# Designed miniproteins, single chains, part 63

Each design is a single chain, and the fold is of that chain. pLDDT is the mean over its residues in the fold that is shown.

## One batch from the design tools (miniprotein)

Design m2171
Fold by ESMFold2-Fast:
Structure m2171 (fold): chain A 87 residues (1-87)
Amino acid sequence: SVEEMKEILDKVIEEAKKESPEGAMVIIMSGMHDAAEEGIRRKVPVEDILEVLEYALERAKELPLSEKEKKRLEDVYKKIKERILEE
């Protein structure tokens, strides 16, 4: 469910908060990819998968990330979104 996926990403963000910025980036990027793959596997509607990923991006803004790191996360989201929306 959307709620279950958001709870998993909440744990990813909390884990990321304990790491260096570089470590946080790896954890968040991996978590976003895993959430997208699991959502597709469970046949979650595309709109719900995107909502979960957008939620993760907003939560990631709570971290003391540089502008470069924030842009990297936005790029990851964009690539995942483009991949999910491909037929």
Scores: mean pLDDT 81

Design m2172
Fold by ESMFold2-Fast:
Structure m2172 (fold): chain A 66 residues (1-66)
Amino acid sequence: MSKEEVYEVIKKAEEEGLISKELAERIKKAIDEQDLVTLNRLGTLAAILGADELAEALGKYAKSLK
């Protein structure tokens, strides 16, 4: 999964009200910094918030980095 594809999923989750703008920006920063630890934590938080598509996208993106 590409970085651009993950950004589209983040935008959709924010538009659906599943995540806040602050959380969306934090996720984008973690992606840009390739911070796998933060991405895993934010993926878990996304799943807890019911943003299952976002949680899956973050997991696939993290896997694509290795």
Scores: mean pLDDT 82

Design m2173
Fold by ESMFold2-Fast:
Structure m2173 (fold): chain A 100 residues (1-100)
Amino acid sequence: SIDEILKLLLEAAGLIYDIAVESKDPEAAALVAEFLERFSELYAKYLAAKTDEEKLAVLKEMLELLRETLRRMEQKGLISPEQAAELRELLERAERLLEE
């Protein structure tokens, strides 16, 4: 369902925020601030969407942003393998629902 996909993506975004707060790393804080700005713009676009097709298109954009952010965090060493695996599981669940 669309609501279940959104819930998973919001949970993933919250996990990214929590990781940055726990790290106390200014580089993680800067990367996550950039992520939250872009994610908030997509969430506003989701809320403005008139059809399920438009909502699904925005959810796909949100998933891509989350994947890009995870990759950037891994490349910069800002996320542990365990945290990356937890985030990846949420994103894989969202992707499976988007393909239904």
Scores: mean pLDDT 88

Design m2174
Fold by ESMFold2-Fast:
Structure m2174 (fold): chain A 78 residues (1-78)
Amino acid sequence: HMEKVLEAVEALLKGDLYRAAELLGHPLTKEQIEKMSDLGRRRLAESLAGTIARKLLDVNPELAEEILRKVAEALSKR
């Protein structure tokens, strides 16, 4: 579902790692995510963004790069 991929992008941009992981088929418990360090959350977000980018690389590599860039920027801001 492209719809789920787009919802996962929105969840990542909002910092909702639980929802993003769930939408991409890699569910984690809320407790696991809430107990993560900032570095742990960043690494999870990068992994999820990579999954999204891989799904888009075959159809639009420029969009995949843009999404990775925006997610990284959003997650590095406070």
Scores: mean pLDDT 71

Design m2175
Fold by ESMFold2-Fast:
Structure m2175 (fold): chain A 81 residues (1-81)
Amino acid sequence: MERLIEKLEELARRSKDPEVKEQLLGLAELVRRLESSPQAEEMAKAGLEAMEEALKDPKATDEEIAEAVMKAMVEAAQKAR
């Protein structure tokens, strides 16, 4: 979980789009609040995998990375219900 939070905050800090920055910081805060739950573990795993995959493409925008992380975390949260 800490690794995902650190990466989300790093991307938010470098992002030039305030909407993307807010989304990334919001995701980091969500992960931090849920860190002790099994749901948070699955969300963090999915988000980290999506971020690492997106970062493999040097042409990927901060927006595309944020969208990939958000989508993966939301899908993992829905499956954990």
Scores: mean pLDDT 74

Design m2176
Fold by ESMFold2-Fast:
Structure m2176 (fold): chain A 54 residues (1-54)
Amino acid sequence: LSQQVVERANIPGGRIESDALAQQMLAQLSRPGGLANDDNAMTRITLAVEKTTI
């Protein structure tokens, strides 16, 4: 229980770079006619996941 709270607090505080990357990704998703409208973008992500996921 307390371990879960510590983990959530530790992750963001431990990796400030993760927050910066998340903001950059959010900016791309906020684009009008972005990810939701672009099948190419979804396909690109799927290929990347397939190449890495086992």
Scores: mean pLDDT 52

Design m2177
Fold by ESMFold2-Fast:
Structure m2177 (fold): chain A 83 residues (1-83)
Amino acid sequence: AEKTLKILKEVVENAEEVAKLIGEEEAKHLVETARKAAEAIEAGDLAEAAEILEKGAKESKNPGVSKSLLAAAKKLREEAEKA
């Protein structure tokens, strides 16, 4: 979860750079999804974090963002099963 948490926090911290790459509306959606997922990871709920990322992926209009969020969710679910 540590690597996923770091990436999610970097997305939130670099919201302006993300907006330059994928547009402001998509970046706002991604940053909000990343913030909520990071909060769930920090609370110890990897399953909730994975659900947040899966929902964000379904609501995303950017195929690359959707694919990345689904990949992150899969990793969190695998880590939850091992814990």
Scores: mean pLDDT 82

Design m2178
Fold by ESMFold2-Fast:
Structure m2178 (fold): chain A 93 residues (1-93)
Amino acid sequence: SALERLNAKVEAAAEEAKGDLDKQALATVELMAELSKIEGKKYAIAVTAETEETLKKMEEIAKENGITLLGGIKVDKAERTALQKKAAALFLE
């Protein structure tokens, strides 16, 4: 079935993305895009990405498939800001 083929793709993507949060986030958005096409439904999902490049790719896929990205992308930006502040503090010592 289409869902069985999607499951196989998810397993392959999980192995490919092992230890890479950006690849995991992107694979999740791609999975939801394919599920949206199979089910004929629009989804809202919360995912996080470590880079702005990955966030942009996720937003493009979501826009093309009518998926709403929630909350998670803002956490990654806050974490980057915290890391930059820690680096600045170390420079002052």
Scores: mean pLDDT 65

Design m2179
Fold by ESMFold2-Fast:
Structure m2179 (fold): chain A 60 residues (1-60)
Amino acid sequence: GEELEKEIDEVVTESVILLQKGKDEEAREILTKKVKELKEKFGTETAKEFVDKAMTVLTS
């Protein structure tokens, strides 16, 4: 839902900020934790969508 999309955007944004500050391990930790939470709560497809979005942003 809309609330889930907002949570995903917030986590991705936080990860980008952490990477810009050189906090790569912290960025990986919050992304990994969110992927696990999404997979357990909403299933593999939602978790995959999050990973795909995060990878697009982080590899740009």
Scores: mean pLDDT 77

Design m2180
Fold by ESMFold2-Fast:
Structure m2180 (fold): chain A 81 residues (1-81)
Amino acid sequence: NAKKKAEEYIKQARESLDAGDLETAAENFKKAAELDPDNPEVLRGAFAILAQGIDQGKPDEGARLAREVIRSAEEAKKKRE
């Protein structure tokens, strides 16, 4: 079940965010987006990455990683056309 696998990646991404690891969080949210692009946790995760990047003094990195997550969801949605 792709949705359950996406949920596992979302859990790993949230754990990475709690650890302050934006890169690993973005990687896991991108994997979740590929499996379930309509999951609202994916977009919430992108915003969480952006917010935490700002808090860490890395707003450009946070913004870039957030854009990558959103892009992954859009590309996955296009593949269903």
Scores: mean pLDDT 85

Design m2181
Fold by ESMFold2-Fast:
Structure m2181 (fold): chain A 104 residues (1-104)
Amino acid sequence: DPAVARALAALAAAEYLLAKAGVFTPQSLSLEQLEEIRRLYEEGRYEEAARLVLERDPALAAISPEHLPGILRDRLESLLALAKKYNVPEAVAYTEEGLAALDA
């Protein structure tokens, strides 16, 4: 699903920026792994970025396809609030892009 792939990639890219800002602690992926995904996201390689997220986050990979969009929306909305609170504009952009992909 291209929309879900973009949302997954956007989530991880935003987590990288917030972790670099010191306002988020990555749970499943290392900072180096998140950096790789952010680079793929910037290149428009959303499907490849999403595959790396799912390979490295077994909790996300275990979510059924019908429930995954809702879980991603909740996580993106939480990161958007965090990005706005700590003034990380690139993370705001990534989270808004991910949410827009799920609404398309």
Scores: mean pLDDT 87

Design m2182
Fold by ESMFold2-Fast:
Structure m2182 (fold): chain A 96 residues (1-96)
Amino acid sequence: RKLPPLYFGLQVEALDDGSLALRLVLYDSPTNEIVKESETIIARNPAELAEALDKIIEWVKEELKNTTDPETQEAMKEFIKQLEELREAARRLAAA
C-alpha cells in the first residue's frame, strides 16, 4: 500500500523563563494530521538550543535513511538545511 508523502515540522514554544520548548512532528502531507511526534526538548540558553537542534537533525537524518519516496526525501533534506541554519545561528549566539 503506497503511503502518502510525509513532512517534518519543528514546533517551538517560548516559556515564561526565556527557555524554548522544541518538538519534532511528522505530518501526513494531504491531511496535515500528526503521524509521529518526538519528546519535548527544553533549551535554556543558546548553547542548549544548538545541542537540541543537533539531536533533532540526527533524528530527521535517521528517518531519511529509512525513506524511499523521492518527494519525502527532498522535503526532509530541505528541513535538515533549515535546522542546520538555525543551529549555526544558535552556535553564534552561544559563542558571543
Scores: mean pLDDT 79

Design m2183
Fold by ESMFold2-Fast:
Structure m2183 (fold): chain A 60 residues (1-60)
Amino acid sequence: DNAQAERLSQKYNIDKATLKNHIKDVKDAVANGAKTLEEVQAKTGINPAYLKLVGDELLA
């Protein structure tokens, strides 16, 4: 959501719009059964380095 994207944008110095899109994609993948960052990457096609950076916080 907006608050999570704002917090992560400030913490990692990443564009907020990019974060909002990727947060949505990660959450959708998790809702559809992805349990690991590898499964999220397989479902979304998002860059693995980006998922390492933010994915752990979205899965927690």
Scores: mean pLDDT 74

Design m2184
Fold by ESMFold2-Fast:
Structure m2184 (fold): chain A 62 residues (1-62)
Amino acid sequence: MLAALKEKAYQVGKTLAASGADKEEVESAANTIKTHYLSQGYSEETAEEIKKALIEGWEAAK
């Protein structure tokens, strides 16, 4: 489950890079996804890993 969520977030990050999103826009999107998963009852650690995967996807594709 976590691996699939991280992969999805990673692909979102790559899409943001393709759209020309800058670092502030990506950090905003990453914080939004973290807040979303926290509101769904996921742990802080899990939400943070998903956030990191999104940022890593953006870094890999920029």
Scores: mean pLDDT 83

Design m2185
Fold by ESMFold2-Fast:
Formats: structure tokens, sequence, C-alpha cells
Structure m2185 (fold): chain A 64 residues (1-64)
């Protein structure tokens, strides 16, 4: 299931960014928004790419 794989990848991104020092609450919020988009989309891979960019942007503000 492409959606299940995308959600698993999103969970991995969350854990990695939190391990790097990102704010867990901010990353969780971005992940929840991305999860909703992935579940509603017919292209979960495209939504996963958008999610990765959004989570990285949140992390960059906290790790700079």
Amino acid sequence: DAKARALAALDGMRENLIAQGADPEAIQKAKDEAKARILASEDPEKELVRAAAALQEVADKQLA
C-alpha cells in the first residue's frame, strides 16, 4: 500500500529530525498536516516529497 509506505517514511523523518534536535511539537504538527494530505491524495509519493520539504523547513529554523 503506497499510503502505508509513505506514512512509515514520514514517521522515520520525524524520528530523524527530532534526533537532530528539532522541536518535537513543531515536527509533530507538520507530520499531522502531511499525514492528512497523504491519506486524501491519489499520489502519496508526491505528498511525501512535499512533507519532507515542510518538515525540513521547520527543522532548519530550529537547528540554525
Scores: mean pLDDT 78

Design m2186
Fold by ESMFold2-Fast:
Structure m2186 (fold): chain A 70 residues (1-70)
Amino acid sequence: SREEIDEYLDKKEELYERVKEKAIEIAKSLGFSEEEARQIVKLSVFMVDPEASEEEVLEKVREIAEKLKK
């Protein structure tokens, strides 16, 4: 239902807000610009489970960053 989609998106937004500062810092430390880091973090949040821990998001950020470095 629409309500299930809205709940899913709300959980993803909450997860992003909780991790964004630390996750952006990690991506930037790996050589990405501020804007690139934000995009990597957003992608990472959406690729993990909605109930994922902060650590799971940070690990996904590292995985995506490593793949993008070529």
Scores: mean pLDDT 82

Design m2187
Fold by ESMFold2-Fast:
Structure m2187 (fold): chain A 66 residues (1-66)
Amino acid sequence: LPRPSDAYIEGVLYLIKGVVAEKAGDYDTAIEWYKKALDYFEKSPQATEEEINDIKKRIEELEKKK
């Protein structure tokens, strides 16, 4: 299994992919990438509850735009 620090890196990468998809107007893809980022951040000791909650709110807002 990857180290906890690797989980944070993976979370950041999926977060970036989500932002790129959101800018392209692909809200379904953006939501999927943000959900993957959440999974990795929740496994990371470096991620704060505030960071996790911010991503959750972003997902909710994108779901309303569909």
Scores: mean pLDDT 79

Design m2188
Fold by ESMFold2-Fast:
Structure m2188 (fold): chain A 70 residues (1-70)
Amino acid sequence: AAEELRRRALAARDPVERVALDDGARRIESTRQELEAQGASPEEIERAIAELKEQVEREVARARALHDAA
């Protein structure tokens, strides 16, 4: 998930979309590390990351909508 978002950020032309993707990748990595440190199950980690990825996708969609509305 984080690697995919970073790859997409590098390909993004809109700086707002790029920032949203890069920030999302960092948040996913941080969340995974925190949950792993707490001894969370793989199932708990994947659920948390899926929820966070949905949040990031909404931010990216908003950035794209603002760009398309220009």
Scores: mean pLDDT 79

Design m2189
Fold by ESMFold2-Fast:
Structure m2189 (fold): chain A 68 residues (1-68)
Amino acid sequence: AAAVAAAERAADDKLIETGNKARQLSQEGQANPEKRDELLQQAIDLAMKTAKEVGAHLDRVRAEAAAA
């Protein structure tokens, strides 16, 4: 269904954006060793939170589509 396909595309875009942001935070941490662990933890937290939110949304949309 178009709704499922649209949700999957939006999820992919969000995961790519979050991955890029996490990579940026990691690189900033390498440039600033005193903040390295803090920025790395922020990157991990952001990635994990986004993955959970995206996964839950996709599961809901797919379940709704399957229920017809």
Scores: mean pLDDT 80

Design m2190
Fold by ESMFold2-Fast:
Formats: sequence, C-alpha cells, structure tokens
Structure m2190 (fold): chain A 71 residues (1-71)
Amino acid sequence: EEEIWREARGALLIIQAYLASKAGDGETALKVARQAKEEGLFETAISIAELLKKNVPEYKEEADKLIEEIR
C-alpha cells in the first residue's frame, strides 16, 4: 500500500535527520530533508528543515530556503 510506504519512509528520514541534527551534523540533516523533497514527502522535508533550524542554527538560511521552495 502506497500510504504505508510513505509513512515508513518518512519516519526513517525523520529519524536519520533527528540523529544528525542532535549531533550537530547539519549537512547530513539538510541532505536528508532534500531527499524527502525529491521523493515527494513535502511534509517530512518541512519537518526536518524546522528541526534543523532549531538544533543547528548555522543552517537556518538553507533550511528556510528549502521550506520556501516547497511552500
């Protein structure tokens, strides 16, 4: 089922981005957010970008740009 796949994939990407952002690895978290956008998981990409802005402020500009590209 397509819905189950999207939920599972989104959860995996959020977990990857959460761990990276908590470790201060903004590059990996931003890469995961861009991957979510490429896969059409726009809500997931926005959630990751917001998480990145909170945990790695140095990436705020790139995260804001990604959110604007989606919205």
Scores: mean pLDDT 81

Design m2191
Fold by ESMFold2-Fast:
Structure m2191 (fold): chain A 74 residues (1-74)
Amino acid sequence: MEELKKKAEELKKEAEQAGTDYRDLANRVSELVKNADKVSREELLKAIQDLMDATIRYFKLKKEYEKVKKEIEK
C-alpha cells in the first residue's frame, strides 16, 4: 500500500509537469500559427511534433496514475 501511494504521488507530479509542458508547447504552436507568414514550415512542423510528443507523454502518465490509483482503491 505505502509503495503504491508513493508511486501515485510520483506519477501525479510527473503528469502535472507533463500537463504544463503540453500547455506551454500548445501556446508556442498557437503563436507560430499566428505568425505563419514569418516562420518556416520546418519550424512549425518541429513545434507540432514536440506538442504531439508532450501530448503522448501526458496521456501515458495520466493512464499510469489512474491504474495505480485503482490498485490503491482495489
Scores: mean pLDDT 81

Design m2192
Fold by ESMFold2-Fast:
Structure m2192 (fold): chain A 74 residues (1-74)
Amino acid sequence: EKEKLEEQIEVILLSLSRILGLPVETVREWIERGTSVEELVEIARKRGLSDNSIEAIRLLHEELKKLREELEKL
């Protein structure tokens, strides 16, 4: 269902925003522009984030990609 997918996507974007220390709108714009997980990881490293935070970013990005692909099929 579209509404549930949108809610799940928003929760992941908020989580990425909090981990990266960036506004959710900035994270949303980067994802919409096709920013890769490797680019997000590079940004996280430059900002001094821990290995645990970097792993969380990788997992959240993978889940976000899957949810966005499912949303596009609706």
Scores: mean pLDDT 83

Design m2193
Fold by ESMFold2-Fast:
Formats: sequence, C-alpha cells, structure tokens
Structure m2193 (fold): chain A 72 residues (1-72)
Amino acid sequence: SLLEKFERVVAALRADPTVPEEVRRLAEEGLARMRAHADDPAAVRRTVAELFRRMDEIDPAVAERAAAVLDA
C-alpha cells in the first residue's frame, strides 16, 4: 500500500544523517496523519503529494532520494 511505502520512506530518512531535521519532522508528522486516515485512500494520496512538495521546497536532493524509495 501507499502507507507501507511511505513508512519505508520515513525509515530511510531516519537512517540518513544528512537529512535536515525539518524534513524528518515533516515526514514523521505526515506519517502520523496518514495512519489517522488510513481508511481514506484519497486523504493518504493528498498527504503524500503535499509532503513531497514541501520536502522539495526544503531540499530537492532529499525529495528525489525519498521519491526513489517510494517508487521501489
């Protein structure tokens, strides 16, 4: 599922010391929001899209690495 894929993204961001704390915080808060709305696939998709937009605004290279994990 998209939620399981994003859980892998968050795990990868946690393991990478080069990731800004702001990005890690956004990903953790986003994952909590997705878990709260796990029964609403549209809300999960919107949350993922918003988080990737915000990550790209903070650090495009980190957003690209996160997208690669999501697409795996």
Scores: mean pLDDT 84

Design m2194
Fold by ESMFold2-Fast:
Structure m2194 (fold): chain A 70 residues (1-70)
Amino acid sequence: MPSPEELARGAGELAVRLGLATSAEVVGPGIVKVTGATEEDARAAGRAGVQTGGASSAEVEGNIATLTAG
């Protein structure tokens, strides 16, 4: 089964592939920060992460979305 870290990394990678984020960084077990080019991109990445089941919650501050898996 994928670990929470693998799930978080996958969610961040998907956001970058979809063009919603310029970078993704795993900052803890099951936690990834994605940086968008704009605040709207960060909000879209957060919503996409939750909707695809890669994250259970998302917090957005400026152009950064913090996704939590599980």
Scores: mean pLDDT 76

Design m2195
Fold by ESMFold2-Fast:
Structure m2195 (fold): chain A 99 residues (1-99)
Amino acid sequence: SLQEEIDKLKEEIDSLNKKLTELNGEYARLQAERDAAAQKLYDTEFKLLFYENLPSVSQEEIDKLKAEADGYRAKLEALQARIDAVQSEIDKLIEEIKN
């Protein structure tokens, strides 16, 4: 019957909405991690900017800050790739719900 088809579709929609809520939670968590890494990169680059202009700072200290900044950039790229993957899953689920 049409009612049985409607009930089945409602159950499928409820299941997809639960998965969407879980993915949105993961997305928010990844965004928070990205924002934290971006802040650390900003702080490190800010220190590097001042230290490069101070003759009392050793080249070893400057090289360590550069390596730290490179590490945060790599982490940001990896986090953005994971965020993009989760966003793609969310978009696909929304399309499935609409159909």
Scores: mean pLDDT 86

Design m2196
Fold by ESMFold2-Fast:
Structure m2196 (fold): chain A 86 residues (1-86)
Amino acid sequence: SKLDEELLELAKKIKKEIEKVVEKLKKAEKENSPEVPKLRLEAEILLGMLRIVLGVTKILYSKGLVSEETVKEIEKIVEEVEKLLE
């Protein structure tokens, strides 16, 4: 459905933003930049947003409004991001 596509697109967009923040964070840590705490906070906020998207997707699945495949794909994105931030 269109809702499945929009939720998955949103999750993928948040993942890309987290990947950009992680690249900036790695560079900032290497350079002992004062930006490190801000970049860590940005990554945590984006992960929180991604987890909210997963939570909403699970609720919508329980109501028959989205597919199980969409839930599983967003769960995989969350797991990949959590591993990236370890």
Scores: mean pLDDT 90

Design m2197
Fold by ESMFold2-Fast:
Structure m2197 (fold): chain A 74 residues (1-74)
Amino acid sequence: SLEEQIEKIKQKIKELEESLEETKKLMEEVANDESLSQEEKDFLLNVYKIVAGSTEYLIERLKKKLAALEKELK
């Protein structure tokens, strides 16, 4: 049903937002890790920036889809 699709998308957005917050925490840990060289930090932070950007892109796409479905449900 339309209601089931809305609930599934809401759950997926929540999961992705939680994953994004964990990625941001890992980025802060890398930035503050005294055992890592600057080159190693730059490499890892670039990897996490790509992951974070991909997650943000998916969240925004799902939010747009959710808004469209909620508008049709009304």
Scores: mean pLDDT 88

Design m2198
Fold by ESMFold2-Fast:
Structure m2198 (fold): chain A 72 residues (1-72)
Amino acid sequence: SAAEKQQLARKLILSFVGRVLREIGDLINKKLEAIRAGDKEEYARVDEEIDKLNKRLLEEMKKLDEEINSIL
């Protein structure tokens, strides 16, 4: 049914968002710890991890959009 398809699509989006928020939170915490330690090298390393995460998330979003379009 249309309602079941909408519920499935919603569940996929919420699962993706929950994972993304956790990954971003972990990286922000690493940056905060680097600031507290005065560790410029670790801060720069975490910035590179964030850049890589952003690129990966764009590809994952595209795949999620394709999956949702196939369900609806």
Scores: mean pLDDT 88

Design m2199
Fold by ESMFold2-Fast:
Structure m2199 (fold): chain A 81 residues (1-81)
Amino acid sequence: MEELLEEFGRLVEELRRLDPSLMSAEEKERLGRVLQEISRLIEEAIANNGVMTEEQLERFREAVRELRALLERARRREAEA
């Protein structure tokens, strides 16, 4: 869990520095859904005394993986432009 939170924080910092024009409208919508999912999982964990279930941890891991993929695709377009 701590590693996932650290990675999420790093990815959020990268997202803040990213030019939004490097993402399509569809990718931006997907990004919004991923960020909402992560926020819900964190809020659920807080409500449950800071404990995530195995199912919540797997969903969090999947969401972080998707966020990373979206950012990597955008950065690749930046490098190719």
Scores: mean pLDDT 78

Design m2200
Fold by ESMFold2-Fast:
Structure m2200 (fold): chain A 69 residues (1-69)
Amino acid sequence: LELPPLDEIPEEFREKVREYAKKLGITDEEAIDELARFVYYAKKNKLTPEEVAELLGIDVETARELLSL
C-alpha cells in the first residue's frame, strides 16, 4: 500500500482527521498523521468503508465516518 507523504495532504483535511482522532481517544501525533495519510489515500482511490475497516483494524461504522471527512 503506497501512502502519500504527509506534506501532500491539505492542512484542512489533516485538521479534520486530528479532531476526529481526538474523539476516538487517539492523541499520538504519529498515529494521527498516519491515519490522515491513509484516509486521504482511501478517499482518492475510492476505497469502500469495508476495505478501510479491514486495513485499519477498525469497525465499518468508524471507517465510514473517516471517509466522510
Scores: mean pLDDT 79

Design m2201
Fold by ESMFold2-Fast:
Structure m2201 (fold): chain A 68 residues (1-68)
Amino acid sequence: EENIRKVAELVGELAEEDPSLTLEEALERLKEEYDLSEEALKILEELVEEEPDATAAEAARKLYLELY
């Protein structure tokens, strides 16, 4: 839950800067700019595997729905 929330917030912020940003591109940026836990990285990698064409904005919305 904590890792899902953290991922949703970071992906959401990146999506606000660039609404066309793909989830895979967001994952690459987060790996380079942030010290994400292994659990947080797995959440992002699993989302990329399930929805490879998803935008970061769409992924963030799904994560927020899972939390609430």
Scores: mean pLDDT 75

Design m2202
Fold by ESMFold2-Fast:
Structure m2202 (fold): chain A 73 residues (1-73)
Amino acid sequence: SSMREKRLEELAEEIVRTLLPLLEGADLSKPGIAEKALELAKMLFPERFKDLSEEELKELTKLIGKELERRLG
């Protein structure tokens, strides 16, 4: 669903925006940076993730990686 994809994109943007100061200076080329950001977001905002499936979490991880690349280069 287009609406579900947009919601995940918006959540990825919110996560990266919120965590950006903690991720400044991080090596974005290292594998697992997007997974680390998702794990930190789950600790800070657990309610945002309670209704997401494993497949949606995988998609969200990819979207977080894309947003990190867009914002931090």
Scores: mean pLDDT 77

Design m2203
Fold by ESMFold2-Fast:
Structure m2203 (fold): chain A 86 residues (1-86)
Amino acid sequence: KKKEEEEREFAKLEDEILKLILEGKTEFSKEEEEKRKKVIERLEREIEELEKEIERLKKEKADKSKILALEIRKDLLEAWIEELRK
């Protein structure tokens, strides 16, 4: 139960980051400083899961906007990890 809550909290974090990018915000310095260590550990795993979700949605011929959102999320996470790692 607590593990599922933690996963949901992280998913909200990812959605917030995606939303900031979609709104044209490119500032991550505050998020990076505060949540850096914990986020890096989960972002790597999340990228793998996003790749699986994207492939699954493409096979199901799901809405292109849903697939695009996941692809943007993945790209955002990859870029953020690289920034956090320096």
Scores: mean pLDDT 66

Design m2204
Fold by ESMFold2-Fast:
Structure m2204 (fold): chain A 72 residues (1-72)
Amino acid sequence: MSEAERLREEALALYRQGLATGDPALFEQAQALLDQLIAQGAYEEALRFLEEVGADDDRIAAVRARLAAQKA
């Protein structure tokens, strides 16, 4: 897998563990990995994470805009 794919899978695993345990620190760790994906320009993997976790439409739209700009 690419580094970006690895970070997305790790973030998803942390998020799912947070849902199972109710531990807010796990959600914070998942958010930190998402922030790394965005900082690296890995917008496709960041978008897949946001869609998988059911993020708000504004946040999804912001990442989609960055992805579109990157591909233009």
Scores: mean pLDDT 81

Design m2205
Fold by ESMFold2-Fast:
Structure m2205 (fold): chain A 65 residues (1-65)
Amino acid sequence: MEKEKAVEEAVKLAEEVYRDYKEKGITPQEFLDKMLELVDFVTSKSDEIRKEAVKAMNEVGKKYE
């Protein structure tokens, strides 16, 4: 349950970052700063949660490629 919620939150944050980059025209620097915040969030989790969150975030990125 904690794992599912952490993965869902990582996906939501990733979608917000990609949406802001594509739709709001934030600068590449702002995009990088937001991505670093996501990395910090994911890194704060257990290795198991981190691996699943990274996989979910990669799937979000593919939707915006």
Scores: mean pLDDT 73

Design m2206
Fold by ESMFold2-Fast:
Structure m2206 (fold): chain A 68 residues (1-68)
Amino acid sequence: SAGLEAAEARGQASADKVNKIKKAVENNEPVDDSISADFVRAVLESYRASGADPKFLENLEKLIKEKE
């Protein structure tokens, strides 16, 4: 179904964005401009809720401020 295929494509695009954000944090690089600050903030909230490493969260918060 078209709806399921569209949802799957969005899921893959979201996974690719999360991977780019992870690489940016690990390499201390700015997040790609194609990824919105709101999306990065949602990723931060998700990781904070799951108990991610505090240094990772701090670096991600810094990247969000740099995009705003």
Scores: mean pLDDT 73

Design m2207
Fold by ESMFold2-Fast:
Parts: sequence; C-alpha cells; structure tokens
Structure m2207 (fold): chain A 95 residues (1-95)
Amino acid sequence: SSTKKLLELAIKKLRENKELIDKVLAAFKDLPIVTGEDLERIAEELGVSKETVFEAEVIWSLAVMIASLLEKYEGIKLDVSSASAMIKDLEEALK
C-alpha cells in the first residue's frame, strides 16, 4: 500500500540521518522558534552546510507529520523526543 511505502521511506530517511537529526533537535530544544540565522549557526557548529541542516529538519518535520496522522487516524502514539525513539515506534507500526 502507499501508506506502507511512505512509512518505509520515512524509516529509511530517519535511519540515514539519525545522528544529524538528533544533534539538530538538541540544538533546537531551547529555541521557541527556529530562524534562518539559527540554521546558519547550527550548521557552522556541526561542520555541515545550511542545506544539510535544512534537509534534516524537513525529514524530521515529515516524520512528525506522519506520527500525527497515525495518532489521529490509528490511535498510535509515537515518541517524538528523538530520531532513535521515532524509528523504533515506526518499525513497530509496520509490524
């Protein structure tokens, strides 16, 4: 199904970017709103491009959106505290 393919893609992208996403989330945890200047600062601190930080944010945002849809329509609560926790819960949802 298209839903299963979307979940598999989300898990794949989270796994490929797990360490970067967790570092980006840790950098954002004390920020109420993330600005373009925050992205530039975090990119410099992590030794990656601003585009790389933005891609990690996009992947995480899409995963959180999928989690929200699963909670609303399937009643499945997913741990959104880290990429590692999200991967584990999404893999359980695929079983």
Scores: mean pLDDT 79

